# Designed miniproteins, single chains, continued (4), part 65

Each design is a single chain, and the fold is of that chain. pLDDT is the mean over its residues in the fold that is shown.

## One batch from the design tools (miniprotein)

Design m14393
Fold by ESMFold2-Fast:
Structure m14393 (fold): chain A 73 residues (1-73)
Amino acid sequence: MIATSEIVGEPVGSVSLSEETGKYVVTVEAKLSDGERFVLASFVLDVETREEAEKLAEEAKALAQKEIEKAKA
């Protein structure tokens, strides 16, 4: 288990396109103080454009950051 105090900075999101399904996949990861990454969430989007997927990834990162800050408080 990872202590929330080991998480540094903001979560990072990545967007990829699955050619098999034609759907975008978003992965939100936390950076740890030792330089490793921890996956917070991964989900498949039902959107047509990469811009929409990137917008949802930013919203997911903001939500994850808010929960991390709340857990540290």
Scores: mean pLDDT 72

Design m14394
Fold by ESMFold2-Fast:
Structure m14394 (fold): chain A 60 residues (1-60)
Amino acid sequence: SRREELLKRARELAEKAGLPGVPTQRSDGEGRVRPLDVAELEAVIKALETHLKLQEEEAK
């Protein structure tokens, strides 16, 4: 449930930022794909929020 709420929020923020979507999985660069943990999703959300704030300031 907690993970689902974070995924939903991340998608909303990504769409608001004009992104086609949000990564719900992580690749280690070796072709291995793993679902993002709660902590990783929180980090993605923080990054998106920071990115949106910077874009809003630039759009002034």
Scores: mean pLDDT 72

Design m14395
Fold by ESMFold2-Fast:
Structure m14395 (fold): chain A 59 residues (1-59)
Amino acid sequence: DPQVYIKKGDEEEKKGNLDKAVAYYLKAGTPEGVRKAKSILDKHPDQKDEILKKAKELL
């Protein structure tokens, strides 16, 4: 269920676990999940590649 992953991503983002948040948003496989993941990466341009790499390892 994509909405379960969106909710988990939202909770991880609130905890400051940006890599886990991006991983859950990408697991959702929805346009909403992609937009939310991109929003985190765009807020942290200096850490974008590291966050994305860690998120892919969690997938």
Scores: mean pLDDT 84

Design m14396
Fold by ESMFold2-Fast:
Structure m14396 (fold): chain A 56 residues (1-56)
Amino acid sequence: SLEEAEREAEERAEKLMKETGIPRDVAWSRVLTELFERDPEAAGAIAQRRAAAQPP
């Protein structure tokens, strides 16, 4: 489901941040890039939800 995919992506981003010390935005960019290669529709939906939640 989309909610499960979003949760997994967030956990993956947090793991990257802890392991490499990169900022959250960079970690999310990498996770979404990988997800776009495997499931572009899910990646697009997650990106839209994050954009809608963040101010422009």
Scores: mean pLDDT 77

Design m14397
Fold by ESMFold2-Fast:
Order: sequence, then structure tokens, then C-alpha cells
Structure m14397 (fold): chain A 72 residues (1-72)
Amino acid sequence: SLLEEALELVERLKEALEEGDEETARELAFRIGRLMLQLSPEERREVAEYAEKLSKEVAELIDRGGVRAVTL
């Protein structure tokens, strides 16, 4: 499902940030943002809550990514 894909990408984003791989982190944040546009509000909340449990930095990037995707 798209939700499961988004959750997997969130975990990969955390790992990329921990490794200092800024290019991969940027790409993953963008992909998560695009998936979030296809999710319901309830599913987006689930992704945001999961991200917060992993890392505040991950949660912040996902939140900002979603706002930018909607504005475009």
C-alpha cells in the first residue's frame, strides 16, 4: 500500500540523516512528500506520528515537504 511505502521511506530517511547522506535524505523527503499527497488525512497523521517516534528532524522534514507539495 502507499501508506506502507511511505512508512518504509520514513525509516530510510532516518538512516540517511544518521549517515550524513544529505543527497539521499533530500530525495527521500521529496518522495515521501509526493506520496503524502496521495494519502488520506488519517494516513498522513499516521506517517507524521511514526516519524515523530523515530526523530524530530525526520518529522520536521516530512511536515515541511507536505506543505511545499500542496503549495505547488
Scores: mean pLDDT 76

Design m14398
Fold by ESMFold2-Fast:
Structure m14398 (fold): chain A 74 residues (1-74)
Amino acid sequence: SLEEVKKEVWKLVSEAHERAIAAIQAGDRDALRAVRDEFLKKMDELEKKASPEAQKLIRETRDRVLAAFDALLA
């Protein structure tokens, strides 16, 4: 369901956030890039299994989070 996809998206965002904070605190840019890459991979895998309605939510959330990573890695 869309609600189940929302829960999985929130889980992936929360996990990426926690790992990104740890990488930033460590000053580890390579770890931060790895977190970004894993997040993108997992979101893309979720999108492939999702309904068209859920795919829109996944893409919009992915793009927003990737923009945040790109700002941190600039």
Scores: mean pLDDT 86

Design m14399
Fold by ESMFold2-Fast:
Structure m14399 (fold): chain A 70 residues (1-70)
Amino acid sequence: MSVEELEKALKNAEKALEYAKKNKDAVTARITLHELEELLPHAEEKDPELAKRIKELIQEVKKLLEELGA
């Protein structure tokens, strides 16, 4: 996976998280969490700064899921 593909996937995940927050959508939040967890190993290997951003988003998604009782 290229850095550009990782950045595009990260932007898509950020948009999905915003949607999930606005709509209280636990299903979209869980899908986004799974996608971010799959991206993390690739980012850790290629770009530590992207890996840090992905870890931050993972924590944000987990917090949302806790707030939704999921």
Scores: mean pLDDT 83

Design m14400
Fold by ESMFold2-Fast:
Structure m14400 (fold): chain A 71 residues (1-71)
Amino acid sequence: KEQLKKELLRLIGEILRIIGEIFDLEKKLEEAKAKGDEKTAKELEEEIKKLEEERKELLERMKEISKKLDE
């Protein structure tokens, strides 16, 4: 179970990093929209979508490890 706990902590750290990146990109997206920079806004929306998808995959893996720790 110790190896699973270490992996869980690593995944939590990665998820927190991605959440922070999404927050920063969302702030930049609002700034780009306020300036009427449609090209930058579109690029930021695409990056946010990729990070949200990565976060979802990591959350699913975290749930599987959590389930194994409860066994």
Scores: mean pLDDT 83

Design m14401
Fold by ESMFold2-Fast:
Structure m14401 (fold): chain A 97 residues (1-97)
Amino acid sequence: SAAPEEYPEELDEERVKEAEEAVRKVEEASANLSPDVTREQLELARELALQELKKILEEIKKKKDTGSREEAVKLTAEALRWIGVLIDAELLLRKLE
């Protein structure tokens, strides 16, 4: 029973800013395999990526019957970016164990 209750549906503004910075560092670290990313930053990047993926999936569902192909491609590209962040964060976390 850990985690979901500690982080409500939306991260606060300060936590979002920290998570966005963490995502940038994860993307840079994954490209260079750099050790400059902390565990807390990797965990924040995962939380933001999961939150953004949930929003993107809900948007795709809303636009299922009315959205353009261009909108679907854009949303898919955004989803793929966040999936990449999740994979990279998990791989980097395993190296910090």
Scores: mean pLDDT 72

Design m14402
Fold by ESMFold2-Fast:
Structure m14402 (fold): chain A 72 residues (1-72)
Amino acid sequence: MAEIEELKARAVRLAVEGARREGREAGLSEEEIERLAAQAAARAAALVDQAADSPELLARLRETLAEEEALL
């Protein structure tokens, strides 16, 4: 239970941080950056929900998130 919610929170945080960084580097307005961040958050949450029924997918997702977080 808690693991899925933790993975979702991590995925959302990573997606939001990535979207804000990329949008800022692209010279987008703060309003546009926050819109992209919200879209990225929704997509990340949906992906975790899709993986929730598969222990193998959850394990791979956890590894992928750790690798991506290490690049931030």
Scores: mean pLDDT 80

Design m14403
Fold by ESMFold2-Fast:
Formats: C-alpha cells, sequence, structure tokens
Structure m14403 (fold): chain A 99 residues (1-99)
C-alpha cells in the first residue's frame, strides 16, 4: 500500500544521503590535497545524490498519513539533511574555485 511505498522511499532517501555524505567527505579530502578539479567533481556528484534524496523524502511525505507523526518527522528530517548536504557541497565548490 501507500505506507509500504513510503517506507521504501524513505530507505532509498537514507541510502542517497549516505552516498552524498561520503562524496562530500571525499571532496573535502581532495580539496585539502589541492586537487581542485576532483573536489569540484565529487561535490557536484554529492549535490546530485542530495537532490535525489530530497525528491524521495518529499515523495514519501505525500504518501504518509497525517496521523503518522513519526514517519512525517523522519521524512522532514531526511529532507532537511539533503538540503544541508547540498548547501555544504555548493559552499565547497565556491571555496575550491577561489583556491
Amino acid sequence: GSMERAEELLREAEEEIRRAEELLREAREALERGDVEEAIRLAEEAIEEAERALRLALEALRLIPSEDRESILRAIALALRAIGLKIDAERLIEEAKAA
């Protein structure tokens, strides 16, 4: 049903967030080594994964019943994490371009 689909979307969003976090870590390490081109590439990939996670979390939120507060809060938390990762990655790209 819609709740089973929402749970699948939330699991997929969590996986995309984990990938975005790992890519952003690798981007920071590349920047610290002076590998500007690699840092930008990895940060751009992190943005793509974060945007995918945001879409999945918002799709899940539409399927969750209004009375399921725990699932609603989980979807909102995942959406906020995705937005934060995108902002961090965009900031890293600007820092890399300034170097």
Scores: mean pLDDT 91

Design m14404
Fold by ESMFold2-Fast:
Structure m14404 (fold): chain A 62 residues (1-62)
Amino acid sequence: LTPEARELLFEIAELTLELMKLTIDIKTGLIDEEEGKKKIEELTERINELAERLEELLAEAK
């Protein structure tokens, strides 16, 4: 793995854990559902962007 691919993978993992935590916080009522859904959408979009970039880097390293 290139250093860039490793960093992207790590960031994706961190955002995924944050997404899981946010989902639990919404279900337990710690966070407002509407506000939480907006944050989930933002995190999901960010994860997708990083995943696309990671796939591109892995294709280049083939």
Scores: mean pLDDT 80

Design m14405
Fold by ESMFold2-Fast:
Structure m14405 (fold): chain A 67 residues (1-67)
Amino acid sequence: SSAMAAQAQEAAGILQGRGAAELLYAGEPAALTVAMSPAAQAEADRLIAEGRARGEAARAAAEAAAA
């Protein structure tokens, strides 16, 4: 459990870090796919999906403000 939590936290750190921002912009979690166990990968994918949904909402709001 601690190992899975550490891997998920590492994935979250990557997602929230500069490298993760790049991967989210590209739409590919390739580094996470290579480095993670299946359970950590599933958690990373979920965090990516949630982050993208938040980002899409923020982008839509920014576009609405710009229009």
Scores: mean pLDDT 59

Design m14406
Fold by ESMFold2-Fast:
Structure m14406 (fold): chain A 65 residues (1-65)
Amino acid sequence: REEALAYVRELAAELGLRLSDEQVELLVDLTGGDREAMEKVLRLLSTFGDAVNDTLIRGAVALVR
C-alpha cells in the first residue's frame, strides 16, 4: 500500500496532476495497487488537466480493468 501510494504521488507530480491525499488513496484502493492500472488511470486523467474529481477517477479505473 505505501509503495502504491508513493508511486501514484510521484507519477501524478510528473504529469502535473493536482490530486488530494483522499484522491490518491481512492485511486490505489480502486486499482488494488496494480501498477499498470495506476499508470493508465493517471495518464488518462492527465488529459483532463485541473478538472480531475472523484467521478473521473472512478470512470478511468473502470476503463482500465
Scores: mean pLDDT 76

Design m14407
Fold by ESMFold2-Fast:
Order: sequence, then C-alpha cells, then structure tokens
Structure m14407 (fold): chain A 58 residues (1-58)
Amino acid sequence: ASSDPRRQAIVELGRRRGLPEEVIQDAKLLDYAGESQRTLAERLGVSPATLSRAIREV
C-alpha cells in the first residue's frame, strides 16, 4: 500500500475498470518514474480527462 494519493487513485481506477494487476503495477511504476498523465492514461486504457478526475477526487 502507498500513502501517495495520486498512486492510490491510479490503483483504484484500474481496479474499478477491471484491469489486470500487471497493468495497474506498470501504471504505478510509470507514475513513480515521473511519466506524464497522458502516458499513464494510455497504459490504463482511459482518457487523460478520466485519469485527471480520478486523481482530483482522491
């Protein structure tokens, strides 16, 4: 578990969407590496707007 709200939002979004844990873990690693929100959204298969809203709600 992580106390980072952005990383928590990524995990929760992926789980709500029924994504494999491998995809969710890849997205977490991309976030840790400082990749753009667009890159994270592409890995999760969502729009950048959807990811932005999920992060904002946490």
Scores: mean pLDDT 76

Design m14408
Fold by ESMFold2-Fast:
Structure m14408 (fold): chain A 84 residues (1-84)
Amino acid sequence: AKGHFFEGLLAFYQGKYDEAIKHFKKAIELDPNFAMAHGYLAAAYANKGNYNEALKHLKKAVELEPNNTDFKKALAVTEADLSR
């Protein structure tokens, strides 16, 4: 789980969003409650313009870490862009 997460982070910071998505999905497949992997997967989807998938994973990240202000802010912005 964590190994795939760090590979996803490296791809993400290089702008390789398809590669990042692959690694973050694998991290979540191994640990479905990995909040940071859900958060970064959402960010990678948002960078590709896939806001529906970004919203889904941001909601899961906020559910897993309700006190994480960064996830809450990202969720509010993404919801405003899609639905409000």
Scores: mean pLDDT 79

Design m14409
Fold by ESMFold2-Fast:
Structure m14409 (fold): chain A 80 residues (1-80)
Amino acid sequence: MEEEVRELLERLVEYDPEMKPYVDRILRAFELSDPQQAERLVTEAINEMVAYATDKGDSQLLRLVAEVARAAERLLREKR
């Protein structure tokens, strides 16, 4: 599960390097001991990435962000 999320995040950065700051924020959030704080920070980063992809008009980037969101949601549920 954590490996899957990392691979998806790496593909996101490879596709669009502008995603690097959001990916770094998500990875740091997964290191937090507070599950509620981690979920909040991950959700904020994903929402910002969705806004960026929508403004750019990049449907492929939006699909990659959606895959990351689903994998991150599963991982956060397992940490509870």
Scores: mean pLDDT 81

Design m14410
Fold by ESMFold2-Fast:
Structure m14410 (fold): chain A 66 residues (1-66)
Amino acid sequence: SLKEEVLKRLEEIERRAVRLYLEGKISEAQLQEIGALMREAKELIEQGKYEEALKLVEKAEEILNK
């Protein structure tokens, strides 16, 4: 389901963002931006807005893939 996909990708972003930050591969500013996107995505998930949450998840993935 879309909900399961969004939740899985959200968890993967959170783990990967912390790892890349500790490895010096992303800045503190990038980590903070990802954190803000993930907080907004979680609020959208609580509202059942999975398509909107997925867009924020994809935005965070783009930051990690720079």
Scores: mean pLDDT 87

Design m14411
Fold by ESMFold2-Fast:
Structure m14411 (fold): chain A 71 residues (1-71)
Amino acid sequence: MRESLERLKKAAPYAPELVKHAFKLIEEKKLSPRDAAALLGYMFRLISDGVELEEAKKEIEKRAEELAERE
């Protein structure tokens, strides 16, 4: 928890930008509410792990593509 909290503090300033990016992907890929929830959960995990904004954006873009390929 302590390490995760410290990483979260580093990522917190970028969280609004990452959230906006995730919602843009949900709209562009026309994800279902269920798949959108999965993408947002993954996004929060990246924030909790302190992943840098640029890399976090790439990771959620990859996840959104994987979800969009589902029937």
Scores: mean pLDDT 73

Design m14412
Fold by ESMFold2-Fast:
Structure m14412 (fold): chain A 88 residues (1-88)
Amino acid sequence: MEERIKEIIERIKKRAQELVDEYVKNGDLSTLESLKQRAKKENKPFELVLFEHAAREAARQGNIAEALRYIGDIEELKLVEKYLEEQK
């Protein structure tokens, strides 16, 4: 089970980095900074806030398939957080 959780964490990190790279490529550094500040203020992982924002933007643009993909990332991250909470 621990190896599976590590694989999920690594996959989430890679997907988050790909999304960060996309924002950087598009010159949208202000959005990244706002999301980092929101994560700190709400005491949430940056990756969670990042995927939530990306899912909302994809849905707003009518890209339902992309929005669902980000929702999947959010659900996997929540499962990891639940697992870590249960190991306390």
Scores: mean pLDDT 80

Design m14413
Fold by ESMFold2-Fast:
Structure m14413 (fold): chain A 55 residues (1-55)
Amino acid sequence: RKFPALSDEELAEAREKLLKVLPEEVVEQIIAHIKAGDLYGAHLVLAEAQAELAA
């Protein structure tokens, strides 16, 4: 699948929004995956974090 890369400004916006609901360490992992173009890894980290919060 082709996913467009996010700009640093868009990543900063996403980071701020995620920090409202997730711990900083999890948010940094998600942002690092997005910056690397690994959207699958970013989704995996997010899904695991949401599962932990739901447990």
Scores: mean pLDDT 73

Design m14414
Fold by ESMFold2-Fast:
Order: C-alpha cells, then sequence, then structure tokens
Structure m14414 (fold): chain A 68 residues (1-68)
C-alpha cells in the first residue's frame, strides 16, 4: 500500500470521531490528496490540526498511526 493510501485510510477512520464540519473538511482534503492538488505534508498538517481541535473539545481519539 502506498504512503498516500495509508494516510487516506487513517483519515477516514479519524472522520468517524469528527464534527460534521471537520469531517467535511477532512473528506475534501482526502479528495484533493487523491487528485494530487495538495502535498502529503499539507494533508498531514491538516489531520494533526483536526485531531488537536477534537482533543480540545474533549473527544477521545483512538491510537491511530498517521505516517509522517
Amino acid sequence: MSSKEKLILAAEELAKYMSEENKKRLEEAIRLLREGKISEEEFIALVHRLMAEAAAQGIKIPQIKVPN
């Protein structure tokens, strides 16, 4: 499996724990990553930001490995 495919799978799992707004943001980022319109670095930064936002809201996120 490619690094990009692993990132997408991790992001899809994280989407289950996100608000509807952040889930839509994550789904759009997945689409842009699949189309090569954003870098893997930009995608990883967005995922980390959304995880931090969820944690600040008191949401427990499972131990999900996101490749860097």
Scores: mean pLDDT 75

Design m14415
Fold by ESMFold2-Fast:
Structure m14415 (fold): chain A 80 residues (1-80)
Amino acid sequence: MPITPGELAEKLGISRATAGALLGASTFSEPLSAEELAERLGLSPRTARAAFEVAKELGLVEDGKIDPKKLREFLAKLAE
C-alpha cells in the first residue's frame, strides 16, 4: 500500500496504532469484526475496536464487519 500508518493517522486524525490496525485489516480477503481484528493482528481489544469504529464512520462496515475490499479502495483514493 502506498500510504504509511503515520500518513493515515495524520489524514484521519487517529492514533498511529489505530491507523496500523486499519492497514492490517486491508490485507485480508474476508470481512473482519473488531474481535477478529484483535485476534488475527495481535492487537489489544481497545485498538481493534477503535479501528472498527473509524471504519464504521467511513462507511466501510457491512453486516457488523469491516469490508477489506472497500477499505482498500478507500485507502487507494486517500493516497492520491
Scores: mean pLDDT 82

Design m14416
Fold by ESMFold2-Fast:
Structure m14416 (fold): chain A 78 residues (1-78)
Amino acid sequence: MALEELERIAEEAEKRGLFEAAEALRKAIEKLKNGDIEGAKEAAKKAVEELVKAGLVDLAREAADAAVKAIEEVEAEL
């Protein structure tokens, strides 16, 4: 599931010491669970920007793709 993928990426970011990226990803997950699509988009964007800034471009791409899928899944249920 796309939410599980976002949590996996958050754990990977935390293991690498990227606490701001991990927190932003977890915030995106929380917003998605609450149906806050706009808040989820903002949090996911921040997470991707922090990962790119850290040089983890591949992980940032994974996070962006997982966020898009999770948002689409939640929007389909609303």
Scores: mean pLDDT 82

Design m14417
Fold by ESMFold2-Fast:
Structure m14417 (fold): chain A 73 residues (1-73)
Amino acid sequence: MEELLEKVREFAEKLVREILKENPNASLVEVVEKVTPKVIAYARSLDPNLSPLQVSAVKTLVAMVAAELIKER
């Protein structure tokens, strides 16, 4: 679990930074909508049997990472 969450966070941070580099004025909603499906797909590639609660945790993590990186710009 810890290893999965660390990899998921690192991947989410990478994708959010890439989107903000291409569109520095992207809203939180735009970033989350673009990043969330890719991060969930990545998490499922690491663990195909993710529970609905784990999927919700990944969505929350993406939103938190996006909000943090947007605030830093």
Scores: mean pLDDT 81

Design m14418
Fold by ESMFold2-Fast:
Structure m14418 (fold): chain A 77 residues (1-77)
Amino acid sequence: PPRPPLPEDTPPLTDLEMLEGVLETLLERHEKNPFSDEEIEEQIEFIRELLKEMGFPEEEIEKIVKKFKERLEEIRK
């Protein structure tokens, strides 16, 4: 029998929880293999597009992006 890859999301995830999962994955990837400045900009742009598609206002998007960039910079220490 096949091994289950990942547990199915029994309860629906909120947009915030899905976003946190994406951000956490990117932060862990950056911790293992530091992104270049260009790659960081690419990831930031990707997150901005996701937040925009999710209906976040521009001000909230910038707040979330700023927090994410701050966490990326802290990992680079």
Scores: mean pLDDT 70

Design m14419
Fold by ESMFold2-Fast:
Structure m14419 (fold): chain A 102 residues (1-102)
Amino acid sequence: PPVLDDPELEERLIAGRREIWASMSPEERRAALDAWLEEVKEMVENVKSPEAREGLKRKIRTLLMGDLGLSPEEAEELAELALEDFEKFEEEVRKKLEELLS
């Protein structure tokens, strides 16, 4: 993914994703999360350079803030976890979605 170093562009992407996810049913959100997690898992397994890892972390953070409405701090911690322990990251992200659907 491209490096997002423009705060205004990042805010616009987050807002757009929040609008899209707000329009989805609970079942559509679960299906979207399953597809997203599979894509991210493949990217995590294939990323090898430090620059590519940082770009992926920024993408994951942006997606978490947009799709799940997480704070920048929570999104950063989970993006780091995705690269260190993807299984635990998947469990935490699924838990956050279910909390939002409650």
Scores: mean pLDDT 80

Design m14420
Fold by ESMFold2-Fast:
Formats: sequence, C-alpha cells, structure tokens
Structure m14420 (fold): chain A 78 residues (1-78)
Amino acid sequence: NAQQQANGQRTLAGVRAVGHLKEAERLVDSALKDPENREKLIKEAQKHAEEALTLADQVPEIRDEVRAGAEKIKEKLK
C-alpha cells in the first residue's frame, strides 16, 4: 500500500525534523558557553535549523512547531 509507505516516510521526516531542531538548540546553548568555538557552533546550529525546516515542509502537522523552534534559535543568536 503506497499510502502506508508514504505515511511511514512522513513520520520519519517528522522525527528527523524534530531531531535537527533539538540538535540546533543544543549547539546554540553550547555556543553561548564556549566563546572559542562560538562561530563554528552557530554555523552548525543554523545548518540543523535549516534542515529541520526543509524536512518539516513535508509534514504539515509539525511545520508550525518547527518554524517556531527555529525562530527561537535565531532569537538566541542575536
């Protein structure tokens, strides 16, 4: 059943999106505590946030939550 397989792929995309968002938050928190590696950690956090947004576009149910999370990350980087 193609619909069951599509639902499985959407679930995986959702899990990956949330995972990338959590990793981005972790990297931002690390950057705030590590001035020596701050710029590198911020750059990696932004990559993870962008991946989360891209994956969340495939899963409308979590897109708004992931978008809100990414905005919080950007706010912390100001």
Scores: mean pLDDT 79

Design m14421
Fold by ESMFold2-Fast:
Structure m14421 (fold): chain A 74 residues (1-74)
Amino acid sequence: SAAEELARRIREEARRRHPDLPEEELEELERQVRAASPEERLLAEALLRLSEIEDPAEREEALREARARLAALR
């Protein structure tokens, strides 16, 4: 599912940035993402995407898109 894919991507990114994190912490992070609301998952996906974008203008556009999708959930 999309939630499971996002959880996996976030876990992999956390491990990459913090290789000394215990495996149990990475597993807990993945579980938290899977258990998150659609709104929380949308924000997590936006933050992950922002961390991958080097261009400030593209980051601003991605943030605007995330905010619009979040508003649509309400």
Scores: mean pLDDT 74

Design m14422
Fold by ESMFold2-Fast:
Structure m14422 (fold): chain A 55 residues (1-55)
Amino acid sequence: SAEDAVRAFLDALGLRPSAEELAELAALNQRGRDDPSASDEPLFRLISRLLRAQP
């Protein structure tokens, strides 16, 4: 699933999103696949927030 793919990718980066963050990331990633013209900025902001939250 999209959520499982996002989880696997984030695990490879050492990131541990919450269930809510994971669901939001998966939804944004799926949106980008369905509409390539959609802005990726919300997805990048969430990833940036997760990176800043990690030690």
Scores: mean pLDDT 70

Design m14423
Fold by ESMFold2-Fast:
Structure m14423 (fold): chain A 91 residues (1-91)
Amino acid sequence: MPPPTPVQVRARMVLSSGDVVMRDGDRIYPYLSDDDQQQYDQLRQQMRQIQRQIRQRMRDGDDDGIRQLLPQARQVINQMQSIIVRGINRR
């Protein structure tokens, strides 16, 4: 197999970060406020959709399409992490 491009490496890292943040968020979910649970549910669905699109663009070799999705994925991950930190502080 040809070596992965730098953008494909970044895509794999973002996919892994998304999986980790969803796992951690799912664990802290019962300790979230009702508002944070609602926001988390929306962000989790958004993250899953972005991950599906990144995986598709990786299969297609669409490096430019991956670059366009990476900022959106990072924004969703950062929002989810903020909610998780609030949940930990309520625990």
Scores: mean pLDDT 88

Design m14424
Fold by ESMFold2-Fast:
Structure m14424 (fold): chain A 79 residues (1-79)
Amino acid sequence: GELQKLIEEYSKDPDKVKAMKKLLEKVFELAGVSEEEKRLLEEARERLAAGEELPEEVLKRLREIAERIEAKIKELEEK
């Protein structure tokens, strides 16, 4: 599978934490997650950590990003 191939490739890095970060970044890249969307995810995380409620429009955008990532992971797992 493509996901297994990506795991194998990045697992060659002796720094396992760095390898996992690179794998996640590659999955985000393949899912088409932009720098703007990464900033939105970080901002949402900070707001939730502060106990703030996210606006409905932000929740909708986060859901769309999450669905795209989930679909790409499934695609990579099945290949």
Scores: mean pLDDT 74

Design m14425
Fold by ESMFold2-Fast:
Structure m14425 (fold): chain A 69 residues (1-69)
Amino acid sequence: MPSPGQQLQDTISSMQQISTTMPSNFSSQINSLIDTARSNFSRSTSDDQMNDVNGDLQSRFGDIMSSYN
């Protein structure tokens, strides 16, 4: 199975690709979320905490996308 780190990196890569198609204000919000997620992930000491970081990132990204559409 992919590691929590691989899952987070895949999520980040997808978000970065999407951000390049969006206006700069939304792109900035997405990049800020990515930076926050990377910081929180680096402080995580368990797989559960790492999965929580990825889940929070996906939830917050969904909120931005809902506001854009």
Scores: mean pLDDT 80

Design m14426
Fold by ESMFold2-Fast:
Structure m14426 (fold): chain A 74 residues (1-74)
Amino acid sequence: SAAELAARKAAAAKKGQERNELYTELMKRIREGEKDEDLIAFMQEKLNLSKEDAERVIRQIRRILEEREKREKK
């Protein structure tokens, strides 16, 4: 129905905002040297991800942060 479609679009927009906030917090935690176990727990709690999916996301973010850190060292 049209009402369901409108509700899904609104939910998608809210998820986008929450995702950006969560990635910002996750990047901060990784930069501060938090343990993988704590990072995985954070992702599981906030995004309801499996441990395997959380590990993949953390690995991807670490690669991004390594590139950013390399840039900052200049």
Scores: mean pLDDT 73

Design m14427
Fold by ESMFold2-Fast:
Structure m14427 (fold): chain A 61 residues (1-61)
Amino acid sequence: MLSEEEAALLEGLLVAYGVPSAVARRIAAGDAVPEEYRALVERAVEENPAYRPLLEPHLTA
């Protein structure tokens, strides 16, 4: 599980990429990425490779 600091950073990144704050918070809490936001999350990882280790466990179908 992500630390409180890591979860906050991930939530902020996803919101910056257009993911709604409620959805971004759920993803940071360990929920699966909804299909409709998967492309935005994958783009966030591609453009921000330092965040990839935080997002890998959450990139589930």
Scores: mean pLDDT 73

Design m14428
Fold by ESMFold2-Fast:
Formats: sequence, structure tokens, C-alpha cells
Structure m14428 (fold): chain A 88 residues (1-88)
Amino acid sequence: SPLSEEELKELEERARKLGEELYNEFFGKALELYDRGLREGLSVEELAKEAEREGLPLSQIILAVTLLAVHTNDLEKGKKVIEELKKK
């Protein structure tokens, strides 16, 4: 039997929520860390140390450091921090 218009809307809403959960799982911690770095005026080095201390996945630490480096125009320091993170 074909889905009703209500059933289709419920499926669309569930798909959106699943997409939000996956996004938050993959990027949410990195974005929160980046926001904290901006608010507290952290360096890319300090941000990386906090993220490592909190046990964040390497991908999320790299993303947060990259975002902060771009925002603060501290690209050379950001690159060095990322290279150091990749060695661990």
C-alpha cells in the first residue's frame, strides 16, 4: 500500500533528525571546541592540547584547529600543530 501524506512527512522528519545526529556525532565536538577557542581567545596550540586532554578523535581535533587557524589568520601555526597531531 502507498504511504499516506502524513506517513511521508513523518519519514522526512525522521531522515532529517538522523542527518542531524550523524552531523553532530562527526562534527559537533569539533565545532563546540572551535567556538570555545574563539570565546576564550585560545591559540591553536592550546586548543589542540585541550582537545587531546578531552580524548577527542584526531579528525575532530584537526577540524577544530583548522577552523581556528583560518579565523585568526594563524595558518602557519595551525599547519605545524596539525603536522604534530598527525605524528601521534
Scores: mean pLDDT 80

Design m14429
Fold by ESMFold2-Fast:
Structure m14429 (fold): chain A 77 residues (1-77)
Amino acid sequence: SEDERLLEKAKELLKKAIELAKEALKTGDKAKLLEAEEELGIALIIRALLKRLGALSPEEEAELDALIDEVEALLAE
């Protein structure tokens, strides 16, 4: 379904944001840090949409929140 595709897209974006943030912390590359922030922002919009539509199970929400927390922790360094 479209909701399943959006969930997978949000997960892809968050995983990419984790990779970008880790690389930025290693290299000091501010452009990668900005890209990680942009990917997180899009994923947060998708999460909000899925939650609004009632398309997000508690387990799926917990999975997204765990990935979001990891990105936010990396970006706080």
Scores: mean pLDDT 88

Design m14430
Fold by ESMFold2-Fast:
Structure m14430 (fold): chain A 68 residues (1-68)
Amino acid sequence: MKQKLEDEILEALALMILGVEKASSKKDKEETEKNIKKIEEIKEKITDEESKERVEEALEEVRKLKEE
């Protein structure tokens, strides 16, 4: 269970990085919103505070770029 959650966190971070690049270019607004939603869902399932903090920081960065 824990390892499966860890894999999901890594996937969320990968999607976040991709989303940041796309949001900056404003080419894939829908994809960026989809990535934000998936990251938020994964964040709610994270029990480790350190991992949750990193995901939250990444999520805020993506949101900021999307609104610019």
Scores: mean pLDDT 63

